# Designed miniproteins, single chains, continued (3), part 54

Each design is a single chain, and the fold is of that chain. pLDDT is the mean over its residues in the fold that is shown.

## One batch from the design tools (miniprotein)

Design m9976
Fold by ESMFold2-Fast:
Structure m9976 (fold): chain A 97 residues (1-97)
Amino acid sequence: SREELFKEADDAIADMAIYLGNKALEKGDYDTAISLYESAIKVATEERKAEAYINLGRAYLKKGDYEKAVQYFEEALKIDPDNEEAKRLLEEAKRKL
């Protein structure tokens, strides 16, 4: 359907933003990574939004903002409660508080 085509396009844009955010994160450009992950969250469907929240939490964890890291891992788990990566990263961030 037309709705499914728009959802696929939005997820493709989100996937590109996540990819570029991951490249920025690898370079230590945390602010650029954060902006790219926030852009992904704005356009992503629920299926990609959880992944974008996990990556946003990881960027804040790398930046040393443990309170924001906890917040974004909890947002990911609201969408995907069984996500093992988000659960592990949440416990890591909580140990840093």
Scores: mean pLDDT 86

Design m9977
Fold by ESMFold2-Fast:
Structure m9977 (fold): chain A 61 residues (1-61)
Amino acid sequence: SATLRRIAENLGISVEETVKSLREVLKLDEAGQRAAVGRLARDSGVSEAAINRLLAELRKE
């Protein structure tokens, strides 16, 4: 997705490594997921809403 690619580009990591990191976020409880999304948004410059939509897509897989 465009959001996934943008996070990877802005963090300077691969798309595959970004997906792996997001899957680790999905293993956290709700509070841990919110904290991780907040950090990812700050570090990547991608909105929390866009990251949450991407996490919802990964949950459906």
Scores: mean pLDDT 84

Design m9978
Fold by ESMFold2-Fast:
Structure m9978 (fold): chain A 80 residues (1-80)
Amino acid sequence: SAAEEAEADIRAAEELIEEAEKSEDSQKKVVLLTAAAILLAGAEFLAQFSPPDKREKLLKRVDELKKRLKELMKQQEKEE
C-alpha cells in the first residue's frame, strides 16, 4: 500500500540521516543526506494517497526528518 511504501521510505531516510550524523567524511555526509532528501520527497508524495489517519502521522514524520536533514545540510555549508 502507499502507506506501507511511505513508511519504508521514511525508515530508509532515517537510517541514512543517522549514518550521516555519525560519519566524519563531509562528502559522504552530503551524499547520504541527498539520498535521504529524495526518499523523504517520495514518502511525502506516497503519504498523500494514504488513509487520513495514517497520512497525518506520515506527513508529520516526514516534516520532522526534513527539518533535521535541513539543519545537518546547513552545518555542511560554509558562509562567507
Scores: mean pLDDT 82

Design m9979
Fold by ESMFold2-Fast:
Structure m9979 (fold): chain A 77 residues (1-77)
Amino acid sequence: MAEKQRLNVRAVAHALRAVGDILEGNYKEAADHFERAADLAEETGDKELASRWYKLMADYYEKAGDTEKAEEARKRA
């Protein structure tokens, strides 16, 4: 279905934006983009990809010092 394909493309686009944020040292922004990517992947039923991105969300929130959001992400991974 075209809509699910579009959501998958948007999920990957958010993950790529997170990589750009990492290169700039913007770890909180990177984690926010991984959260969006994971949510979109979960919506399309891609649970493995969503889990991967929730783990990255947790890692980068932890690196940014946001331990509460890191714990939230780990529960969703």
Scores: mean pLDDT 82

Design m9980
Fold by ESMFold2-Fast:
Structure m9980 (fold): chain A 60 residues (1-60)
Amino acid sequence: SREEELAFAEELRRLIEEAEEKGKLKEFMKVAEEATELYRQGMPAKEVAEIMRKKMKELL
């Protein structure tokens, strides 16, 4: 839903800010690039978002 998309976007913003404070922004951007490639290859957006979220949290 749109509400879930907005909630996810807000969570990503928060994680990006935390990654920048911890000096891990480059690692987070690599995860985002990998996720973009998976989406381009036809993986459903919801599945890509879950993979990205999990990997980003593991980096913090």
Scores: mean pLDDT 76

Design m9981
Fold by ESMFold2-Fast:
Structure m9981 (fold): chain A 60 residues (1-60)
Amino acid sequence: SQLPDEDEINLALAYMMIGVARAAGDEELAEKMREILEEGIEAGDVEGALTEILKLMKES
């Protein structure tokens, strides 16, 4: 089977982080993460978006 590319892996991780925030009941954090991911996708920088999401998760 073909390995997913790095952007697909980073997208999956970002969606997992958003899901974790929602499961924890932190809808505000989940929404901020979603906005960061959407901006990163539009800019073509999914890796940068994931880095920012992970930083936000660590600070919460």
Scores: mean pLDDT 80

Design m9982
Fold by ESMFold2-Fast:
Structure m9982 (fold): chain A 66 residues (1-66)
Amino acid sequence: SLRERALEKSNGSGYVTPEQAAELAREAGLSDEQVEVIRKAVETSGGKIPVDKLLELIEAARAAEA
């Protein structure tokens, strides 16, 4: 699952960096534009966010394009 991949990339910390968030967003099937929006959101949040917050952002991005 996407959650399991996110936790793996977090190395057990439960937090992801902008680069890890961008990779996970690409794996989730988001557009390059949406990937950049998510990467920048993590950067503006102090350089890392919780895995659960990343999953919410990915789901919101998918819903916004539906």
Scores: mean pLDDT 80

Design m9983
Fold by ESMFold2-Fast:
Structure m9983 (fold): chain A 70 residues (1-70)
Amino acid sequence: KVEELYQKAVEALNSGDRDAAAKYFEEAAKVLLEKDPNSPEAYRLQAMAHRLRGDEEKAKEFEEKAKKLS
């Protein structure tokens, strides 16, 4: 199911729909966090979602969190 959300996010990016892509990446991250609250991959997906929304500061915060958990 996470793979389906990731695929939808990539398809949205290919069509130029950054808002839809951000939503799907965030939903995939939430599913990963429900299974493992320390998933570095989930925080990287959160960083991508924030970057797609233009929130570079939050993207950096989530990237640093993922780095600490890796």
Scores: mean pLDDT 83

Design m9984
Fold by ESMFold2-Fast:
Structure m9984 (fold): chain A 70 residues (1-70)
Amino acid sequence: SKAQEELKTTVEAAEKLIKELEKENPELAEEVKKRIEEILNDESLSDIEKNMELGALITGAVTLKVSDKL
């Protein structure tokens, strides 16, 4: 249950990031959405592993946003 709650919180944070990315870089926002869907639909990953992967993706998306200003 706790892992599911943490995953839901992380998904909510990812959705907020995507909304911000859509305003400045809609192409990057689409790539992030695709990766979130891939992680969430990966039946081989536990909720804990999905939460870790989403956390890494959020960090990566922020880094890409800074570097891909153009």
Scores: mean pLDDT 76

Design m9985
Fold by ESMFold2-Fast:
Structure m9985 (fold): chain A 80 residues (1-80)
Amino acid sequence: SAMLEAEREKGEAIAAQAEAAMAAATEELKDAPVEEVEFVMDGIVKAAEARVADLSEEVRRWVRERAEAAKARQVARHAA
């Protein structure tokens, strides 16, 4: 469906923007405690979820899963 394709493209852009924001935040917070990094990452995840709130459940779940995976990667990178 052309409508689902458009929603997927919007979801991809929002997920990519969230991943970029998380990477930038990890660099800025390199000397911060892990709890602060986790708090900022949670904020980025919630912002991405809010931006896709009007899209289909499939796209909302996919964007959330991608943002949560990116959060996990950045927290692990910070802890290393």
Scores: mean pLDDT 85

Design m9986
Fold by ESMFold2-Fast:
Structure m9986 (fold): chain A 76 residues (1-76)
Amino acid sequence: APSAEALALNAEGERLYEQGRYEEAIAKYTRALALDPNLAEAYANRGKAYEALGRHKAAEGDYRAALQLDPNLEKA
């Protein structure tokens, strides 16, 4: 199971993303993944933030990581 801290960081990143604070969201998702490298949702969320910043290559890497960890996490 993911750590409570990793889940909290992922949720904080989602709030920052909703505010348009994409770079800060990426920092929170990156910290979540440092604590739990199997947290597929954090990879998917970080990919969305990279896309919002036009960093398409970084986003593709994160989306591939998310799908490799959870093949059912396919959502645009």
Scores: mean pLDDT 85

Design m9987
Fold by ESMFold2-Fast:
Structure m9987 (fold): chain A 78 residues (1-78)
Amino acid sequence: MSEGVKEGIEMAEEAIETARKAGDEGLKKAAEKVLEQAKDPESGLVKTYGDNIGGEIAGGVALIVRGVTIATTGVEAP
């Protein structure tokens, strides 16, 4: 199993958990989409790029999590 893909999956799962705790279904859906791409070995992206997908997914998810953390803490801070 590609190490990069595995790392991407872990980061996507963390993003989903962050969104779930914040109650942001939009962010959760975006993170789930990334997770589905990483987990599907029949996906053309996973089959073609292998380890490279994990790195790109991890980077993208990290940016999403950072942006959403700022946004959701502003909304969820009573």
Scores: mean pLDDT 57

Design m9989
Fold by ESMFold2-Fast:
Structure m9989 (fold): chain A 96 residues (1-96)
Amino acid sequence: MEKEIKYYEEVAKELEKEGDKDAARYYYKIGLLYLKQKKYEKAIEYFEKAIKLAPDSNLAARSYVNMGKAYEKLGKEEKAKEYYKKAEEIDPEIAK
């Protein structure tokens, strides 16, 4: 997992430096790996990076859902609701 995260970080930074929006996909993958490790604050950080690079995408909507889940695990219910709402604003079907 740690070696995989480091590899994805290196790839994402390279793509971001070149202006390649595919960097968002790698940041999203890193977020999922941290979420799986229960490192919720780090997961949120990487989902925010993915959203910043692809703000109105299905990837952004999925990132907002996973941020909501991470905030629930951190006991921040109101922030979780806020991010679920942001996901629904991009993709109304994502909450189904």
Scores: mean pLDDT 84

Design m9990
Fold by ESMFold2-Fast:
Structure m9990 (fold): chain A 94 residues (1-94)
Amino acid sequence: SAAKRAQAAALVAQGKAALNAKDYDTAIAHFEQALALDPENAEAWLYLGSAYYNQGDYERAAAYYERALALDPRNALARQNLELAKQKLAEKAA
């Protein structure tokens, strides 16, 4: 519904503000709430990935970036961030 998408967008904005404050747990909670309302919100998947990346959880970050790309294949930022997460995983395996 349009109302659920609007509410999800507001939660994404709150999550982004928490990311900028480096409050990753609060950011994750807001993005998860946004995705409960609008699971096709590619921006919410992207920034959820970024929150996990900043916590060092590169496996979850990569999975969420892949989900963002599945919904929006032309998102260059999601593609770039996915490659960075994969590089971090390769560095940890070495």
Scores: mean pLDDT 91

Design m9991
Fold by ESMFold2-Fast:
Structure m9991 (fold): chain A 52 residues (1-52)
Amino acid sequence: TLEEGVAAYAAGDYEAAIEAFRRYLKEHPDSPYRPVAEELLREAATRAGREL
């Protein structure tokens, strides 16, 4: 869920945050929170040193 990703991000677990946000975007493509989730995913990936 989006909340799960936010919680992982706040805890500094950027890999868990990436996984949670990616899953959220896959399951909720028409969500009004999609742009926020995409931004958070990109930031989490940057902090984890990952390429999306």
Scores: mean pLDDT 78

Design m9992
Fold by ESMFold2-Fast:
Structure m9992 (fold): chain A 51 residues (1-51)
Amino acid sequence: SPEEERIEALAESTTDFVSMVTGNTDPAELAAVRERAKERILELRKLGKEE
């Protein structure tokens, strides 16, 4: 769905930003950051949801 595609894009952008700020290039750690970013985006979308 378009929403899922937006969430993936935001998670990728967040992971890239974290990598740039921290200098961390470990693929396993970045994969964990990406998953956590995705979970947080879903939480925030639920919080900001309107009908």
Scores: mean pLDDT 77

Design m9993
Fold by ESMFold2-Fast:
Structure m9993 (fold): chain A 70 residues (1-70)
Amino acid sequence: MYDPAKAIGLTLRAIADLEEGNYEQALKDAMAAIEIDPDNPVAYRIAAEAYEKLGLDPTPFREKLEALRK
């Protein structure tokens, strides 16, 4: 079921993890938020930033984010 409260909570935790430099945890929480709400642009943005900080290719998340902006 779509659960906006849970998705929001996971997104907020992912933001906090990014701010603390916990990039792997930020990615995990952002991916969990995306699983609940696949149309959440903030979660894709966090996942892309976490991937970039980890030295991974953020392109798949950035591509989805751009698609959601239209």
Scores: mean pLDDT 79

Design m9994
Fold by ESMFold2-Fast:
Structure m9994 (fold): chain A 95 residues (1-95)
Amino acid sequence: SEKEKKLEEYMKKLDELDARIGRVENEAFARFKAGEDITPLLEELRALVEEVQKIVNEIKKEFPDDKDALFYANLRLLVAQSALFAVEKMAEKKK
């Protein structure tokens, strides 16, 4: 159905964002260990987490009864928020 295709597109976007967040978090850890400025990576992570939140909100609105989709979407958001939290704490320690 058109709804199933739309859900698949949201899931694909969440997977792509999850991969990007992981790469940015890993780069932030590498730069933090090297004593380099992580501010641009923190700003990028904030933008990526906002994108994840928007997609999760759309899934909640359009697929409120799809428990599997909601579980996966909320899990991706939690992972994204955890990555941001870790990088924010690293940035605080350098100030």
Scores: mean pLDDT 89

Design m9995
Fold by ESMFold2-Fast:
Structure m9995 (fold): chain A 88 residues (1-88)
Amino acid sequence: MEARKKQIEEVAQILADAERAGVALSDEQLKKIEEFLKSMSEEEKRELETLRLARLAGQPELARTFVDNRDTDQEAGRAAAAALAAAR
């Protein structure tokens, strides 16, 4: 059976790839993603955001390190991911 982690990674991939390609997601896709986000815990939401930003930077493996560090402040995580995105 599909693991929850794979669903989070897939959503992060869809969001990052659409942004990178300059392709707008449909209202239906955005609604489904938003409904999925509402079903997630705070930790899962942080995981999704970090994975999305790291994928935009081309370094998805680094996002896993930030997610595994539960004590990482969301602001600090976003700053790190933004710096990585600026490098690509």
Scores: mean pLDDT 64

Design m9997
Fold by ESMFold2-Fast:
Structure m9997 (fold): chain A 89 residues (1-89)
Amino acid sequence: PPLDAADQAGLEAGRKVVAEKGRSDETLLEAVEVAAENGLRFILTTDDSFTPEQIAALEEIARRYGIRLYRNIKSEEEALALLEEARAA
């Protein structure tokens, strides 16, 4: 399903962080926080490559901004179903 304008603005802000600083685990966490600050309502991660400390940081960002965190997403179908659920809530 399409993202709301606020979710899209958040994603665009996060993409700018990655584009500017390059891809790393630290930059991805920064990009997620910037996206949340700019209206992102949910975080989806495949988290297989994240450390427990990085996962805790994602959970803290989600808690601080009142957004939903969906972890260990393995397929596009699962991601789309969770996005629809987040949109409905």
Scores: mean pLDDT 68

Design m9998
Fold by ESMFold2-Fast:
Structure m9998 (fold): chain A 117 residues (1-117)
Amino acid sequence: MINLEESGGGTFKEGSSVTLSTKISGDLKFVFALSWFMKRPGEPEQLVAEITIGGLKSYAPRYAGRFTISYDEEKKTLYLNMQDLKPEDTATYYSQAVVLDLPPSVHRGKGVELTVV
């Protein structure tokens, strides 16, 4: 079983930078992709960024150039580096792992809250 523990949330000033982290534990042998999603009240959940185990990164167009996803294999930690924070970045951020075992499975953390003031 894979567990995801998000951290790095809180209240931050507009224009500042923050890094959200997810510590990943369990059997990571068949993990294919690690992603960050965000959920704002009254809006559908949005994909923010994804990294595959092959190192390929993708970003939703709104976040490209401002957010950076990375994964540290030694620390088993997924990062979302967020630059130039804006009030609209206020959301709950969820990490996700996609596992390509039989059957394939999806694992999520409980989320971390970020408020930009």
Scores: mean pLDDT 85

Design m9999
Fold by ESMFold2-Fast:
Structure m9999 (fold): chain A 97 residues (1-97)
Amino acid sequence: MEERIRELARRAAEHLAEAARIPWRRDRSLPEEEVEAFLARERERVAEYLERASAEELRELAEAARAAAEREPDPEGAAHLREAARALEEIARLKEK
């Protein structure tokens, strides 16, 4: 169970990072290398947070991710947010045992 939670947390963090990258790729306001370095660091931090978060916090985050997906104009970004929400909900379910 712990290994599965860790895997799902990493997956959710990866999808959230990919969704965040879409606006920067569109605007090209920062060098791609700087964006990738920032997202790699945040991906690890978010995954660690999700491993420790309560089932209630994870459900709130899943709801927020779904709401963000509905507002995301880019279909790729919206898809990543939906996959993140799915992973977050699965972690919450596993933590409730």
Scores: mean pLDDT 78

Design m10000
Fold by ESMFold2-Fast:
Structure m10000 (fold): chain A 58 residues (1-58)
Amino acid sequence: SRAEEARAKALAAARAGDGEAAERYGTLSVSLGMSPEEAAELGREVRALLAEAGVAPG
């Protein structure tokens, strides 16, 4: 689904250290019908990946 594609892109962007793209795709994934539980999980995963890439939260 488009939500799954957006989620995958958010995670890929986070792994690359692209916090702006990760936030945009994460927001898109949530807007496409992601549950609050799934949204919270995605947010934690993105933040962890950005931290590993050396990106501090803004």
Scores: mean pLDDT 79

Design m10001
Fold by ESMFold2-Fast:
Structure m10001 (fold): chain A 68 residues (1-68)
Amino acid sequence: AQKYYDEGLKKYNAGDYDGAEANYRKAIELDPNFADAWLNLGGVLRLKGEFEKAEEYEKKGIALLKKK
């Protein structure tokens, strides 16, 4: 999971938001409890104008952080 999250960050910093989204989705597929991947996926979706879906994924990430 971490490997895909790191690749997602690299894509995001390069302005490749589609590549960032794909890698964050892969990170959460491998580790559904990866709070930072959910939060960053939400951030990417917000930048792409998908505000409602962004908020849902951000809430998921926050909930995972609060459970620990």
Scores: mean pLDDT 81

Design m10002
Fold by ESMFold2-Fast:
Structure m10002 (fold): chain A 59 residues (1-59)
Amino acid sequence: ASEYQEKIDRLSELYKKDPNPSMRQVAEALGISQATLSRRFSSIEELENALLREWLLAQ
C-alpha cells in the first residue's frame, strides 16, 4: 500500500478505538512527533480533512 494508505489505515484504527483522539495519539499512529504534526496542522480536524481529500482524490 502507499504511504498515504498506511497513514489512513492507522488513523481509521485509532478512530475505531477513540472517536476523539488527542494530537499525541494521532502523531503516534502516524509514526511522527507531535511537534511535527502540530507544525503542519493546527488541529486534528485539519489533518482529517487533508487525509480525506487525499483519499477522495486517490479514488
Scores: mean pLDDT 67

Design m10003
Fold by ESMFold2-Fast:
Structure m10003 (fold): chain A 80 residues (1-80)
Amino acid sequence: MKVTLTLNDDSSLTLELPDVITSDQLKSQLLNNGVPEDIATILANFLSKKLGNEFTATQLNNFISNNKEEILSFLQKNVF
């Protein structure tokens, strides 16, 4: 399943994810798509705190669509 993350106003990232994903697998997908390791670690940890250590791509997509401002605020505070 394809999931799109808005990283800031000028950039977004589209990930091809399995139906069920762990936080470690999410980190690996972020790294494979050019996200720096520190950012990938911080983002994967943030999402695992909200969704648990294992979640579906559908749960992630729904969280992203419903929490765009929270995700952007988190990334701006911890990444930008």
Scores: mean pLDDT 76

Design m10004
Fold by ESMFold2-Fast:
Structure m10004 (fold): chain A 84 residues (1-84)
Amino acid sequence: MDPEKLEVETLIALAEMQVAVLRRIAERSTDKELVEKLKKMIDEAQKLIDEARTALENGDYETARKLVEEAIKKVKEASKLIEE
């Protein structure tokens, strides 16, 4: 197995898990403004994850890494909104 491929696959799996957690938190929240902001950021992160998976399938590990790193950044921004 290519170590670079395994690393990117692991990052994508981690990002997908974090998105699932945030989506579950959004479903349980009664704050409509917070839910709307979270959903937008979750959708943006999910799009980046989907694009990263496509790049990974095409063997473009550099693009896949950049896309998944951007997805993780969006997840971190969404997590900060929950901490407020």
Scores: mean pLDDT 83

Design m10005
Fold by ESMFold2-Fast:
Structure m10005 (fold): chain A 67 residues (1-67)
Amino acid sequence: ELLELGRKAIEEGDYVSALTYARRLLLEGKTEEAIELLEKVLELARKEGNKALAELAEREIERAREA
């Protein structure tokens, strides 16, 4: 399950894989699940002070919401 794999990737600090799983969820029409993963990435990026990752997650969320 892509959502479960994405959550595990986030727990492992593998944000690249988490973003990949979120994008695949979007391709499968699972927009709400993809946004859930992206919001978790954004939350952790902000908490860790990773501005580049936060900006990337914000752009992906915006794109997903407009789909």
Scores: mean pLDDT 81

Design m10006
Fold by ESMFold2-Fast:
Structure m10006 (fold): chain A 74 residues (1-74)
Amino acid sequence: MAAVLAKARELGEELAKRFPEALDVPLEEVPDEVLRAALEIARELARVAAAVGDERGVALFERTAAEIEAILAA
């Protein structure tokens, strides 16, 4: 399970890295709708991690959700 969650995080990081680099746009300038979609995905992954007892995954996805939420609140 942890390996699957690590892979999901890796793909998310690669996508975020590729996207802002390609657009030369700060994360804060990413459209709110895209950030909200990412937030929903992070929350769902945290829920799945909790259901399977992956404490490390829960912490990782909850932190990601909090970071996105902070950007949206700014």
Scores: mean pLDDT 66

Design m10007
Fold by ESMFold2-Fast:
Structure m10007 (fold): chain A 83 residues (1-83)
Amino acid sequence: LTPEQRRAEAESALKHAQDLLNEIKKLAEDYKQGKISKEEFEKRATPLIVAIGLEVAAANFLGEDELSAQALKLYREAIKLAE
């Protein structure tokens, strides 16, 4: 990959992590409002949290440390929402 391609791939990974976090935020809001059970929240949120972790790993593998760090912040926010 060229440096430009690596950056674009890492930016895509970060964007995907952001979209996944937004989905987890929606699930957390539904849970708080009593629209879904805790068990339903956990079943739906867990694979999304795992997917964010994979995007962190992808950005890190591409050598884009700054973007990887941003994705890691999103991952940590997702973990806090799952409390």
Scores: mean pLDDT 86

Design m10009
Fold by ESMFold2-Fast:
Parts: sequence; C-alpha cells; structure tokens
Structure m10009 (fold): chain A 68 residues (1-68)
Amino acid sequence: SREKLIELLRKKLEELEKDVENIEKLSEEEIRANLATAEYLRDKAEELGDEELAKRAKEIIEKLKKKL
C-alpha cells in the first residue's frame, strides 16, 4: 500500500540521516553512495506526493553536494 511504502521510505531516510550526521568522516565514495540513495528517496517521495519526505531528502542532497 502507499502508506506502507511511505513508512519504509521514512525509515530509510532516517537511517541515511544518521549515516550523514558525521559527514566529515565519510570518504568521497561514501558521500557519492549516500547521494545516490538520497536522490532515489527524493524521487520516490515526489512520486508518492510526500512533500515532507521529499524536502528532507533534498536537505541531505544539499549537505552531501557541499562536500564534493
């Protein structure tokens, strides 16, 4: 269901937010991998119409891009 997919995406986003909390310790390869994950989550959130989830994913993307 849409609700179950949104909940799964939210949990994945929360995991990603924790992984990027210490961004200074991430390698360029790790930053690029996390960026790909964040972009996937953004696209899925936008497809499902979850504006808050999409916004949170975009904030992670912005943070990661500043370190490349």
Scores: mean pLDDT 86

Design m10010
Fold by ESMFold2-Fast:
Structure m10010 (fold): chain A 74 residues (1-74)
Amino acid sequence: SSSEKELEKKWKEVNALISEGIQRFLAGEPLETVLARLRERLEALGYSEEEIEAVLTMFRQLAADTAARRAARA
């Protein structure tokens, strides 16, 4: 259905934003700054508060895993 296709497209856009956020985090931007920017972008795109919180939760987990792997190799 049209609704299903729109949801898939939204999820692809969200994944792209998460990827860009991780790259910025790895480049040395503070996590708080990256999260604030991600929230702002999702709000601008019209995502609901529940959708935004889900994305931010996923991002925090990915950032923590990335930081842990980086620390283990240092």
Scores: mean pLDDT 80

Design m10011
Fold by ESMFold2-Fast:
Structure m10011 (fold): chain A 55 residues (1-55)
Amino acid sequence: SEAEKHKKLGEEFLKKGDFKSAAKHFLEAAIHYLEQGDSASALAFLAQSREAARQ
């Protein structure tokens, strides 16, 4: 799914220390989970996006 693709990309950029790209992809994952009605996953990835953006 698109949510899973963005989740994996976010994790990959986070491992590389590219926090801006990680934040962007975690936000995209959150949006796709929200569109699927998965509010719990959307909230979790929104939190990960915000945490990455704080770096």
Scores: mean pLDDT 87

